# Designs tried in a protein design run: designed miniproteins, single chains, continued (5). Part 52

Each design is a single chain, and the fold is of that chain. pLDDT is the mean over its residues in the fold that is shown.

## One batch from the design tools (miniprotein)

Design m17779
Fold by ESMFold2-Fast:
Structure m17779 (fold): chain A 70 residues (1-70)
Amino acid sequence: SAEVEKLLKELEEVEDKFSEAVLNDDVEEAKKLFEKAKEIYEKIKPHLSKEEQELLEERLKRMEEAIKKA
């Protein structure tokens, strides 16, 4: 659906900003972006297949690991 596509695009934009925050050692901004990514995932999760959920959960896990290493 158009709503799911919009949320996926928003998540991708949040991930891009997260990568920039991590590269700039802006841990507080990275944490805020991670929370936003989780909120988007919660909204989109009921519309996703099991495989799509697993792929997005892996992306969220990578973000969390990046914050822990900072």
Scores: mean pLDDT 86

Design m17780
Fold by ESMFold2-Fast:
Structure m17780 (fold): chain A 61 residues (1-61)
Amino acid sequence: SSLDLYNQLSEEEQKETEEEILRRALELLDDPSLSDAEKVARSREVEEETTRRYLERQKKK
């Protein structure tokens, strides 16, 4: 799950991930073409993608 991936991040990376998820969620809210259900589904996709991106960056260190 996205939570399992998130818990593998450092405290700093967790905060950055949450801020990025929030920014992207706000962008989804500004899209009038999306339904509420689509916004929820997209928010979950963004959470998973953002978390994976931070984990990949961590592995390259």
Scores: mean pLDDT 71

Design m17781
Fold by ESMFold2-Fast:
Structure m17781 (fold): chain A 63 residues (1-63)
Amino acid sequence: EIDELLEKIEEEIKKAGGKLTLEAIAYMIKIRIKVEGYKEEDLINAASEDYGISKEAIRKKLK
């Protein structure tokens, strides 16, 4: 489960030439929910603040 998500993150970052993509951010949020037990909304808020991406765009990728 987690190993599969890590592979997807690495693939998305590699395809973007080492840049963090919205897809990679969504997979990181999924991992943190599973491993650390954070609330999805709190992680969406944090990622939106840190990366300057709209909360709606992140939610859309998580659904």
Scores: mean pLDDT 73

Design m17782
Fold by ESMFold2-Fast:
Structure m17782 (fold): chain A 97 residues (1-97)
Amino acid sequence: SEEELRRELREAVARARESMEKHSEEHKEYFENNPEKKEEFLKFVKEELPKMKEYLEKNFSPDIAKAAYYLALAIIYAFLGKREEAERYLELAEEAL
């Protein structure tokens, strides 16, 4: 049900926030020390993110699609060590739900 999807997305947002708080500095330091790995990851994101957005918009309600997309962006920015961007997208995901 849509209510179950909203619950799962809220739980995923909470988990992403906890992961970001624990690991954001480690990820930031890693990518500063490994710029080739950052470039490889950004290339992957550039190729896959538009496909994910299209899939979400085609298969889910606008609110669910928006929340899932913002959650994906939050996870990407958190992984890159960009805590402020990650927090912004977590807030946008929560607002969409």
Scores: mean pLDDT 86

Design m17783
Fold by ESMFold2-Fast:
Structure m17783 (fold): chain A 81 residues (1-81)
Amino acid sequence: SIREELEKQLERGVASVEALAATLSPEARARVQALLDEFVARVKEILDDESLSDEEKRKRFEELERELLAGILAVLDAEAA
């Protein structure tokens, strides 16, 4: 099912971001964790939305992944400065 597919993708993504966050300063780690928590919450809303098609759920998931990546890159840029 799309739920199982996206849940597995979410689990892998969470593990990867947490591994990255562990290499950062406490302040940067807290910012990345907040972005990750928001991403997870929004993904759960999409998965639980019975009005959305499987294709719409994939599209929204991909949009959220892009937002998360952009947020993480901004944190990394700020830490490097």
Scores: mean pLDDT 85

Design m17784
Fold by ESMFold2-Fast:
Structure m17784 (fold): chain A 88 residues (1-88)
Amino acid sequence: NLKEKIEELIKKLKEGKISPVEALKEAAELMEKEGREEIAKLLREIAELLKKLPPEVARTVAIHALRAAAQGKEETLREIVESLRSQV
């Protein structure tokens, strides 16, 4: 179950067992295997943008992105990408 695998990634993130970047890359691979290529692409874009953020902020954004991906909220993921790109 895709949703259960994403919730496991969120748990590992909260426990510090996986980095935000690694969690989003693993989720992108899961989404790609399910044929959700646009969501996978957006998750990879967010993962690259997280590298520029403080660790605590990166974790919070990653959890939000993982939940949006699990729910198929492609537009929410696009909003996250645009918000991160607009940080000056």
Scores: mean pLDDT 86

Design m17785
Fold by ESMFold2-Fast:
Structure m17785 (fold): chain A 68 residues (1-68)
Amino acid sequence: SREARRAALSAALAAFFAEAERLVKEQGLTPAEAARRARDRLLASTDDPVIRELAEHAANWLVREAEE
C-alpha cells in the first residue's frame, strides 16, 4: 500500500540519519564523510530504486549542510 511504502521510506531515511550521527559521535568522522558512509551502507542493503534515490538525496543534502 502507499501507506506501507511511505513508512518504509521514512524508516530508511531515519536509519540513514541515525547511522550518520553514530559515525560522527562514535568514530569521529566529519558530517560529510559520515553522510557518504551512511549512504553506501544503505545502498548495500537494498536494490529498491526509490530507497537508493532517497539515500543519494539525503547524503547530498547533509554534505551541503556540512560544507556550506
Scores: mean pLDDT 82

Design m17786
Fold by ESMFold2-Fast:
Structure m17786 (fold): chain A 66 residues (1-66)
Amino acid sequence: MKEIEELLKAGKEAEETGSEGVRKTAELLSKASAEAQKKVAEEFAKRNELGETLAYIAERAAKAKE
């Protein structure tokens, strides 16, 4: 629970801080379990605004590794 909330908070800070917040959130997501990522996807359906930001950052993090 707190892991997902921490990721959402980091995503919110990324909007304000830019690259630093994005990098921190990307690192957390890259280390997150598949279970945590699935729960974030469920939150996107329930809390469109908050989950949307986290999902966007996760996509950026995955692509950045390439």
Scores: mean pLDDT 58

Design m17787
Fold by ESMFold2-Fast:
Structure m17787 (fold): chain A 71 residues (1-71)
Amino acid sequence: SSLEIQTARLQVQRAYESIKLRVRDPAKLEEYRQKVETALESKDPVELRRIALDLEVEDGLLLIKDAVDRI
């Protein structure tokens, strides 16, 4: 349904916004931007949810890396 697609798209966008707060490297930011733009062209809610989960995992790893780098 369109609602499922919209919900999944919002999950992708939320994960991307979180990643943008942590990533300072312009080249890495551009890689994430391209991945997100490609994802948001999808009309498959299953694919969108998978990509959202992948981005959420990457965001979590960035958070862990930031915490470790402070030690």
Scores: mean pLDDT 82

Design m17788
Fold by ESMFold2-Fast:
Structure m17788 (fold): chain A 75 residues (1-75)
Amino acid sequence: MSEEEAEEYRKKFEEDSAGTIEYLRSLGRDELAEKLQGIRDEYLKAAEEAKSPEEMVKVLKEGAAAMQAFLKENL
Protein backbone atom coordinates (compact mmCIF):
# COMPACT_ATOMS: atom_id res chain seq x y z
CA MET A 1 0.00 0.00 0.00
CA SER A 2 1.31 3.44 -0.87
CA GLU A 3 1.63 6.27 1.68
CA GLU A 4 -0.71 8.36 -0.52
CA GLU A 5 -3.40 5.62 -0.44
CA ALA A 6 -3.20 5.45 3.37
CA GLU A 7 -3.44 9.26 3.67
CA GLU A 8 -6.51 9.32 1.38
CA TYR A 9 -8.15 6.65 3.56
CA ARG A 10 -7.38 8.67 6.71
CA LYS A 11 -8.85 11.83 5.13
CA LYS A 12 -12.02 9.94 4.15
CA PHE A 13 -12.32 8.48 7.68
CA GLU A 14 -11.90 11.96 9.23
CA GLU A 15 -14.51 13.54 6.93
CA ASP A 16 -17.08 10.70 7.13
CA SER A 17 -16.82 10.35 10.93
CA ALA A 18 -16.97 14.14 11.50
CA GLY A 19 -20.09 14.31 9.30
CA THR A 20 -21.81 11.54 11.31
CA ILE A 21 -20.98 13.27 14.62
CA GLU A 22 -22.28 16.65 13.34
CA TYR A 23 -25.47 14.94 12.12
CA LEU A 24 -26.08 13.45 15.59
CA ARG A 25 -25.53 16.89 17.19
CA SER A 26 -27.99 18.43 14.69
CA LEU A 27 -30.61 15.92 15.97
CA GLY A 28 -29.97 16.98 19.60
CA ARG A 29 -28.26 13.65 20.36
CA ASP A 30 -25.27 15.33 22.02
CA GLU A 31 -24.53 12.46 24.43
CA LEU A 32 -24.26 9.93 21.57
CA ALA A 33 -22.20 12.43 19.55
CA GLU A 34 -19.74 12.83 22.47
CA LYS A 35 -19.34 9.04 22.82
CA LEU A 36 -18.83 8.62 19.07
CA GLN A 37 -16.28 11.49 19.13
CA GLY A 38 -14.38 9.56 21.82
CA ILE A 39 -14.21 6.46 19.60
CA ARG A 40 -13.13 8.61 16.62
CA ASP A 41 -10.37 10.35 18.63
CA GLU A 42 -9.05 7.02 19.99
CA TYR A 43 -8.65 5.47 16.52
CA LEU A 44 -7.25 8.66 14.95
CA LYS A 45 -4.60 8.74 17.70
CA ALA A 46 -3.77 5.06 17.08
CA ALA A 47 -3.57 5.73 13.31
CA GLU A 48 -1.16 8.66 13.94
CA GLU A 49 1.08 6.30 15.96
CA ALA A 50 1.01 3.58 13.25
CA LYS A 51 4.44 2.49 11.96
CA SER A 52 3.39 1.76 8.36
CA PRO A 53 0.69 2.75 5.82
CA GLU A 54 -0.75 -0.77 6.11
CA GLU A 55 -0.99 -0.51 9.92
CA MET A 56 -2.63 2.93 9.69
CA VAL A 57 -5.32 1.70 7.26
CA LYS A 58 -5.93 -1.41 9.43
CA VAL A 59 -6.47 0.81 12.51
CA LEU A 60 -8.77 3.16 10.57
CA LYS A 61 -10.85 0.21 9.28
CA GLU A 62 -11.16 -1.09 12.86
CA GLY A 63 -12.22 2.42 13.93
CA ALA A 64 -14.89 2.63 11.23
CA ALA A 65 -16.21 -0.81 12.28
CA ALA A 66 -16.24 0.24 15.97
CA MET A 67 -18.18 3.43 15.16
CA GLN A 68 -20.70 1.46 13.05
CA ALA A 69 -21.16 -1.12 15.84
CA PHE A 70 -21.71 1.69 18.37
CA LEU A 71 -24.36 3.32 16.14
CA LYS A 72 -26.12 -0.03 15.55
CA GLU A 73 -26.37 -0.64 19.33
CA ASN A 74 -27.43 2.95 20.20
CA LEU A 75 -29.77 3.98 17.34
Scores: mean pLDDT 85

Design m17789
Fold by ESMFold2-Fast:
Structure m17789 (fold): chain A 88 residues (1-88)
Amino acid sequence: LKIEFLEEIEEDTEDGLRKLLRVKITVKSAEELQEFLAYLSEKNITLIAEKIEEEDGVLTIDAYLVVHKDNPITVEEVLEILKEINEK
């Protein structure tokens, strides 16, 4: 699994200010994607998929990671997690 961080966006919503991390995710199997989604769910991070492309069995997902105001994990900690994933 490879994750490329593209940008940080602040979104003003009725529930308060949310930080969105725009990412590009490359996975080589559906199983790898499911494991990653389960991990995000345990961290209370929501993934919003904007676009999914498949080429030669490789999935490329353009997505936003939503870090809610009440989530104990910080945006900085999320960026550290993405860095660790890319180093594996």
Scores: mean pLDDT 73

Design m17790
Fold by ESMFold2-Fast:
Structure m17790 (fold): chain A 78 residues (1-78)
Amino acid sequence: PLSTDEVVAALLAHLAQLKAFVESNENVTDENLKKTIEQLDALEKAIEADPSVSDAQKAAVKAAIDELKATLEKKIAA
């Protein structure tokens, strides 16, 4: 099984890749952007509730999610 550190590192990498994809892609629908925000809110709650995730890891994931959500919200507003 993967360690918590490996899972968190993979998650952070995937969040960064998704942000880059959304920033470079003008064809993502508002429906899909809104659905992604809802999925990110659910993910943040799951990570915050996980006792195996350190406070530093929770803060890093929250920061990455907040940055991605800001990017998604800008695309919806455009």
Scores: mean pLDDT 83

Design m17791
Fold by ESMFold2-Fast:
Structure m17791 (fold): chain A 100 residues (1-100)
Amino acid sequence: SPLEKLLEVVQLLSRALERIRAGDLEGAIKDLEEAKKILQELLKEETNPELKKVLEQGIGLVNRLIRLVRERAPLEEIEAVLGQARDQLVKAIDLYLKLQ
């Protein structure tokens, strides 16, 4: 279900943050690329314009996270963008729950 896939993305973002804090940047990038793939698959199947925009914004934030991690940006900046990505996922989850 879309909800199960969104929860998997939340878990992948949380694991990526733990890996970044531990210095496992390659593992973090793998988790972020997997999260991006799931969001892209959800976007392809989505017909609701509001949900499409939220998913597109989430994908954009995950792309920015991958770039920041690869560039070894300050942890504070990475955590700020990850927080924004989580906010978009929470918004997507809320919208999917309201469409039952």
Scores: mean pLDDT 89

Design m17792
Fold by ESMFold2-Fast:
Structure m17792 (fold): chain A 71 residues (1-71)
Amino acid sequence: MEELHEKINKALEEELAAYLANPSEETKENLEKALEADIYLGLALIAESLGMKEKAEELYKKAEEKLSEIK
């Protein structure tokens, strides 16, 4: 899911920049959500490489859910 990879990378970059510019609980929460999305993406890629196709799909969905929680 290449589009999801780009969205997560962009979210990480944007939320890190936001946190560095204005450290607050809101920018921290958004950064943490971007980091969680990236972790689920990494786990999905590992599951896919191991042939665990259904588990990879579940983890991709979790990554999308975390990405959607960013304000």
Scores: mean pLDDT 83

Design m17793
Fold by ESMFold2-Fast:
Structure m17793 (fold): chain A 94 residues (1-94)
Amino acid sequence: MEEEKEKIKEELRKMIENGVSLEELLDFFREKFGADEEILKLIRELYENPDNEEIREKLKEELLKQGFSEEEAEFIINAVLSLSERKKLLEEKE
């Protein structure tokens, strides 16, 4: 399933570039990755608290337990952090 995971990563990159909402990102993880409620909760929490190291490590650990590689887990975490940073920039520009 490495080829399918690569395609999912490319779709995720496109979504981030297009500026999708957190809700669309969560739906993507649920549908494409089969993410458990625990992973979805951690993604939401990291989006709200991007500087929280404990949440970041917790999300990485849960992703690894679900069979994601370290590279894949870091990619997902960076995607969530990128969306959070974009939201902060929009709030600061007002």
Scores: mean pLDDT 75

Design m17794
Fold by ESMFold2-Fast:
Structure m17794 (fold): chain A 81 residues (1-81)
Amino acid sequence: DSLRQQYQRLKEQADSYQRLRDDYTALAKKYEEEARKANSLDPKKGEDLKEKALVYDGVARGHQQKADELQAQADQLKAAL
């Protein structure tokens, strides 16, 4: 592979993880809203939904870290071009 092809591949992978981060961030917010609604009627259900929101937020952060790593690798390759 050329350095340019490796750069493009890493950048595309980073962009894919950014999209996954955005999707899971949206899911986390949705569960936070559902938790607020449920908590007034069923506190246990509200807490379960809050836990799901935290899990999805954690997944989103994991995807962000992976995107940052791949972008850093891409930037290093670009500097070598």
Scores: mean pLDDT 85

Design m17795
Fold by ESMFold2-Fast:
Structure m17795 (fold): chain A 91 residues (1-91)
Amino acid sequence: MKEKIKKMIKILKEAGLSDENIILALSVIILAGGGIEEVEVLAERIKESNTDNEELKEILEAILEQVKEELGISDEEVKKIKEEIEEIIKE
């Protein structure tokens, strides 16, 4: 798992995402049951759209809230995954 998350972080960093947006994007993808393919698709779309990190943060926060509601995910589960991703980014 950790090695897969590291690879996903690298893809998103290369696409120009801030650490905050990497945490949000990976939280959404992981909670929705996605992986490397979804990260690669997201990274490509961000590069093509030239979306800035401030606008992207608003979009990702809205998607995360939708995923929480649709899947019945608790705030505690969201917090846990965000903290796990943040720890890996700090390595």
Scores: mean pLDDT 82

Design m17796
Fold by ESMFold2-Fast:
Structure m17796 (fold): chain A 97 residues (1-97)
Amino acid sequence: DRSLVEELVALINEFLNMPPDTPDEEIRELLRRLQAAIERFLENLNDENVEYFKELAGLPDDTTREDIEALLREWLELAERRLRALDKLEEQKKLNK
């Protein structure tokens, strides 16, 4: 599904170009959307989606399906760590009020 690949690439670009003053709540929503999009892409891994992702993301021709899967799993792990860090910061802010 081209729309699934387009959504994933758009979310990755939005995350990479996020302004430094973006509110924590907006970062959390973006990370949750990115996490869901990565999981959906990994669940629907096929040659068509992989080739379209390579085209939209501007990846080298020799990039393998396994390279993309590894990259996306790394991004998923980073998103999960960031969400946990944001949750802990929010909890600490509530305790200090």
Scores: mean pLDDT 80

Design m17797
Fold by ESMFold2-Fast:
Structure m17797 (fold): chain A 68 residues (1-68)
Amino acid sequence: KLTTDEAQEVVGTGLGAASTGDLEKGAEALKKALLEKGVSEELAKAVADAFRNGDLDAAQAAFSKAVE
């Protein structure tokens, strides 16, 4: 599970990638960051897939589950 500081790092990575308009690279960066922080591969993939699809509600739900 992510700490508040780890969650902030992951969010920063995703927002940085989104600002370039490359959601695919942003999704891969988010997945890698979550895996490096010890989040399960299943949950990291769910966050990345939702982000890649532009489904912000699904991405937020999966990310919230990673931080609890």
Scores: mean pLDDT 71

Design m17798
Fold by ESMFold2-Fast:
Structure m17798 (fold): chain A 60 residues (1-60)
Amino acid sequence: TNTPVDPDIVAAIIALLKAQFPNASDDILLKAAKAAAALSNGDADIAKKIAPVIAHALAA
């Protein structure tokens, strides 16, 4: 996507994902957070809802 992602949203999602998936690699968490933020068009609430689904898919 050409839409810039908010780094504060990415950081918040990484923190959320670390709490839910403590054994997941930082690479998976970062990729999931960036993808969620991009797909949500900067909506942090939507990003937080979709990020766990993306993280689960990437970890598989």
Scores: mean pLDDT 77

Design m17799
Fold by ESMFold2-Fast:
Structure m17799 (fold): chain A 82 residues (1-82)
Amino acid sequence: VSQEQFDAEVYEALALIILGIAKIVYEKNKDKYPEQLEKHIKRLEELVDKAREAAKNNDVETAKQYLEEAIKVSRELDKIVK
């Protein structure tokens, strides 16, 4: 496995983990903030799909950018539930 392929796959895996945690947060809080949380989950799903496509193309920079955007969305979600 090339370094580029490995790095891209790691960024994809991290984005998937972020989405998984966000879905757990959504299920616990959806009664209080259903519409706003759903919007953020939908955006995270889109970012994960894009990171996955970048990883398939060994595009490390694009995969990293989508991971960084996913982290940003996860922080906004955290602000809503606090």
Scores: mean pLDDT 81

Design m17800
Fold by ESMFold2-Fast:
Structure m17800 (fold): chain A 95 residues (1-95)
Amino acid sequence: MMKIESAKEGFFYEAEATLHLMQGTIAKKMGDTEEAKKHYQKAIEYLKKAIEYYKKAIKEAKKRGDEKSKKTAEQNLKSSEESLKLLEEELKKLE
């Protein structure tokens, strides 16, 4: 059984998405719509990568019979998918 690196990669990309979301929110509050769009788009890119890695982490945990790691990855996947939906809605408001 191999170490689950996919969960770490998912977390890394989710963290990058969060940083860009914060920068986009600040830009929007300051009236800089173009900068807000750029940061929201970057956050969407990172969230999509996080989702891919969390899906991989679920498959890896399932192969090992590791229900705890599987449940954690499933929760992270759900959180990332909800964040993606909300962020896509925010980006549409700027169009």
Scores: mean pLDDT 84

Design m17801
Fold by ESMFold2-Fast:
Parts: structure tokens; C-alpha cells; sequence
Structure m17801 (fold): chain A 67 residues (1-67)
């Protein structure tokens, strides 16, 4: 699943977007790791992010930042 965000990359925006994309609360995310980053020809930044949740599980989501 891809989620698109407009504007500059911000840790809080990444955190909120990852939480929404995974269907979890921001408070349930212990840590975020960026597994892969690519820059598209249109200037969009695509992040593959892995979130560690409070229950010890790991979930991954692809997040796209568009300018």
C-alpha cells in the first residue's frame, strides 16, 4: 500500500502516516526504521519504513512524499 504526503519530510508526518497506513495508533509505535529510500524523477521521495509496535511486532509500509 502506498500513502502520499505533500510538503517537506517531517518526522511527525512520517510517524502519523505510518500509523494510519498500518491501522495503529501513533502511541503504539515504539520505533521507526527506514529500510529503503528512493527519489523518483518527479522529485517524490519514496520510503520503505518498518515500524516496531509496543506488542513487539514489526510492520512495513511504503510512504511517498510529494512536493
Amino acid sequence: MRVEIEGPIDYEKVLETVAEALGVKVEDIKSLGVERLRVEADGSVVLLVTAQLKDGSFKSVEVTFRR
Scores: mean pLDDT 73

Design m17802
Fold by ESMFold2-Fast:
Structure m17802 (fold): chain A 82 residues (1-82)
Amino acid sequence: SPLEAVKLQMADVTARGIIELLKLKREGKPDEELREVVEATKREIQAIVDSADLSPEDRAKLEAFAKQMEKQLEGTLEVLLG
C-alpha cells in the first residue's frame, strides 16, 4: 500500500540516522555533531510526512509513525550522551 511504502522509507531514514549516530560516537565526535545528525534526520522525516499523498486516515497513521521514529532517534541520542 502507499502507506506501507512511505512507512518503510521513513524507517530506512531513521535507521540510517541511528547508524550515523553510532559511528560518530565510536569516532569520539563532540555531542553537538550527534545532535546535528538527529535534527537533520528529523527534518528528513518531516519532509516525508509533508510530501506524502495519502488519505486523511492514512496521514494520521503516518504522523503517529513519524512521532515514534523521532522518539527512537531522541532515545538513542540520550543513551549515547549518557
Scores: mean pLDDT 91

Design m17803
Fold by ESMFold2-Fast:
Structure m17803 (fold): chain A 76 residues (1-76)
Amino acid sequence: MGDEVLRTAQELLQLVPGLPVDLALALSALRLNDERMLPYAEEVLSQLPADLRARLEEALARGASVEEIAALLKPY
């Protein structure tokens, strides 16, 4: 796992303390396009509610900031 993925996951967890660690890692890997973690990230995202997953995928496709992604996860 890359240091950048770990750092981004830690930033997400600081912004959303109730967020599961696996989801923080999955979103960080997708945001940084870490090819080695993509299958893991896709599996984690498949377990999310369809509406939340769609919003996160749209944000990631736009290159959304960590803060924008965290805002979508605030209900956690």
Scores: mean pLDDT 79

Design m17804
Fold by ESMFold2-Fast:
Structure m17804 (fold): chain A 76 residues (1-76)
Amino acid sequence: AEEEVKKILEEIDKLFEETKKRLNSIDAQIAAETDPAKRAELEAQKNKLIDEFWKKVVELSKKLTEAQAEIEKRKA
């Protein structure tokens, strides 16, 4: 039961690390890009990555809340 919460927290940590690595990569590409149109496309990809990150955080937060509620029900 507590292991379920721990696994969700580990997934959140992994999501943060993977997103940070991808953001660093796209920021480097933006910095190297001299074409404004291509730079705008990279900025759009960055914004999409951030949006997807927050959607996954919300999903994991819901799973965490549900797992915690189930633990409380089993102790009651």
Scores: mean pLDDT 81

Design m17805
Fold by ESMFold2-Fast:
Structure m17805 (fold): chain A 108 residues (1-108)
Amino acid sequence: MAPQVLQAEELVEGSLEEAARAGEERGIEMLRTELGLSDIKKVGESELPSDDPRTLVRMVSYSATAANGTPVAAFIRVTAEEVAPGVARVRVGVAVVDASLVAGAPAL
């Protein structure tokens, strides 16, 4: 499977954590509805350091199955930024690659 990348942006009322959760849910929706993935299972989660305490950056990794039955790895990057008190702008990026590309197989 060729790498696939999608992006979305929305405003969320609430905390940075609530906004990040909404972004992850949007990313999972994109994986299911726009990329046709099934068997989506969370494998890992990490917060990336941010220079701004009003910004939360989270990367979540998933294992999934593509529509053709191929095992894939999926990544959701959520950036939540407080733009007003109690309002965050959420940017969601999703990327999907063949599982073999993530498993550390050397480039030929």
Scores: mean pLDDT 78

Design m17806
Fold by ESMFold2-Fast:
Structure m17806 (fold): chain A 92 residues (1-92)
Amino acid sequence: MSPEEVAAERESRLLMLDRDRSGVVSYEEFREFFEPLLLAQGFSEEETEEILEKIFAAADKDKDGVLDIDELEEAERLFSDVIENGPEVLDQ
């Protein structure tokens, strides 16, 4: 994929999750998008909430309570790791 296509994909993903158009993704917007995907993988509602909170906290590097585009990419990477390897990847 070209650098222009990568940039467009990143922006499109942010716009999909950023429903209020603030330029950042809140925990509520993050949860609304990813919760159904974890439930579809067979996680319970309780497990899903714990996983999403851990992913969000790990991706939120400056601890401002929102994700910018770079932090959102890290959150998506961690989400993929959870789907492939289980939620224990969030525990050290």
Scores: mean pLDDT 72

Design m17807
Fold by ESMFold2-Fast:
Structure m17807 (fold): chain A 71 residues (1-71)
Amino acid sequence: SKVKEEQLKKLEEAEKKLKELLEKGEITEEEAERSLEHIKRIKDIITNKAELKSEEEREILEKVQEHIASL
């Protein structure tokens, strides 16, 4: 699934951004850990499900991006 692959790549980019923010001291270790845990859970759902509805995939990604933006 092209959508699944795209979402996984975006989540990987989000993980990299979180690590960068933590290294710069812009977020706390606790905030980074919570965000990474949330991302890993989403990745597990996407990986374990053969096909997700595009709407579900978008909602999950938006929620992750909003969480990261709030940091």
Scores: mean pLDDT 70

Design m17808
Fold by ESMFold2-Fast:
Structure m17808 (fold): chain A 63 residues (1-63)
Amino acid sequence: GKGVLARVLKDAKSLVFGSLVVKKGDLVICGPPLPDGTVLCQLVATGKLASLPPEYLEVLKEL
């Protein structure tokens, strides 16, 4: 597949790529883990990228 569909568990700002804010309940597509231990995610609604701690993500489906 092309990634993993996950749900955001907590409101957060991107820790690596700028000041992008995600909300609890937002859907993201998870990409590869980053060297800092965060996961690169793409917001389904906006297409924007964010890096989020893995504990902020609930895996829903492999794509």
Scores: mean pLDDT 75

Design m17809
Fold by ESMFold2-Fast:
Structure m17809 (fold): chain A 73 residues (1-73)
Amino acid sequence: SDRRVVTLQVTIDLLRASIATGEDLIKRLEEKSKTASPAEQKRIRELIEQIRADIKADQANLAALEAELAAAE
């Protein structure tokens, strides 16, 4: 349905924006890590790992929604 297609398009756009924001945050954290204390470096690594896991989940959801959109009439 038209409503479903619009909803899929909006959700896909939001997931793409979320992934891009996460990737940008990882870059900022990697830069911050270069001058951080050992304790802060550990916390930054743990945070980057969590963000990477979230991006991977969002990428899987994005792929599923893109496949659904491609199949929609």
Scores: mean pLDDT 88

Design m17810
Fold by ESMFold2-Fast:
Structure m17810 (fold): chain A 93 residues (1-93)
Amino acid sequence: MKISPETIARIIGLALRALGALLDGDHEAAAEAIEELTRLLVEEALKLGNEELAKKIEEIGERGVKAALEGDEEKAREEILKLLKLADELDSL
């Protein structure tokens, strides 16, 4: 595995915080968790030298934050799931 177990735990924790905040209707907390998750994944992609993947993660994260702040919970959830899929892809590299 290319991502440390500690970092994987942080990724899962941030995703659960974002999803939980959406369920509670706390759109600001959801946006904050998505932003933190995005930043963490960008750092991991850059450590692997994958600037293209880092840019893709940043674009997905920006859409997720916007959707959460606008109260589009379905769209915010879709973007969180895309970030988790990219996290799995990073760990598989």
Scores: mean pLDDT 85

Design m17811
Fold by ESMFold2-Fast:
Structure m17811 (fold): chain A 72 residues (1-72)
Amino acid sequence: PAPAVEVTFTRTQLSDDTWQVTFTVTATSGEATLTLDMQASAPAGFRSDTPSVTVTVREGETRVVTNTATRE
């Protein structure tokens, strides 16, 4: 069957010049490989330390990916 995944993200402000973006990826069935756009999830005017992250998640697995965005 086709893989089913749930993706959620949160932004946490660490300082006036820094935000943390956290993605939580859970596979509810099958196996999926996803590319997360960390830059697109950062606030405007902030640059992600890592612009994108690729993760592979298997059924019942939860992967948490965090990235820091700093003001340009």
Scores: mean pLDDT 80

Design m17812
Fold by ESMFold2-Fast:
Structure m17812 (fold): chain A 70 residues (1-70)
Amino acid sequence: GAMATQAALDAEAAAHASRVRENGRAKIPEVVALEQAETGADPAAMTARLEKVIDNGAAEVAEQVRARGA
């Protein structure tokens, strides 16, 4: 079942956030390459934007895990 203690919830939230970041980052090179090929977008700028989106998603997942345990 879901962990009920604060320390356990923090650990679970961190684990889920880490998985979201890992899965998202694995896709960045492919998305950047496609965007550059289609629109001529700056790869560095696109990478930075995608990393922010992934980090925001990871933070949201962590918050949802904590909210479910509260």
Scores: mean pLDDT 78

Design m17813
Fold by ESMFold2-Fast:
Structure m17813 (fold): chain A 71 residues (1-71)
Amino acid sequence: SRDEEIQKIIIEFLKEIREKVEKSDISELPELKEKMIKEIEERTKDFPEEDKENILGIVEGEFVTLEEEKS
């Protein structure tokens, strides 16, 4: 179903974010976040607005958590 596809995409994005954040210095995180958000927006551009907002919200929340752990 669409919901299963969206959940899979979220899991894949979160995995990529975690891997990239672990390899990055704290000073690199703002640029990394901008790049990852642009990539997500591009990959989800044809999604319904509600689905895009949900995916972006989850991803932004993960960045906040990981940035705090790096601080």
Scores: mean pLDDT 79

Design m17814
Fold by ESMFold2-Fast:
Structure m17814 (fold): chain A 94 residues (1-94)
Amino acid sequence: SMEDVEALQQELREKGQELRKFLETASEEEKIQKIVEYSEFMLELMKRLNAPESLIEQIERYLKEAKEAKTFEEAEKALNKAELVVVGFIYSQK
């Protein structure tokens, strides 16, 4: 429903804001871990919204890239790709 989509958009906004605040003060290893956790949240959110399989597969690929990242920069690049897909889909639901 529209109310469910609005609630999920708010949760995404709040978790994204929490992530960005955490990234200001954490160690590189902690930053990578938090990016993975947020990417897992975005994947579950997309599944809950019954997003197309092609988009879910893209997020799963970027989550794998984030999990395999050896540096914060590599994890952040994977996150940025995933966020672009998620934000595009979520805002298309308005």
Scores: mean pLDDT 84

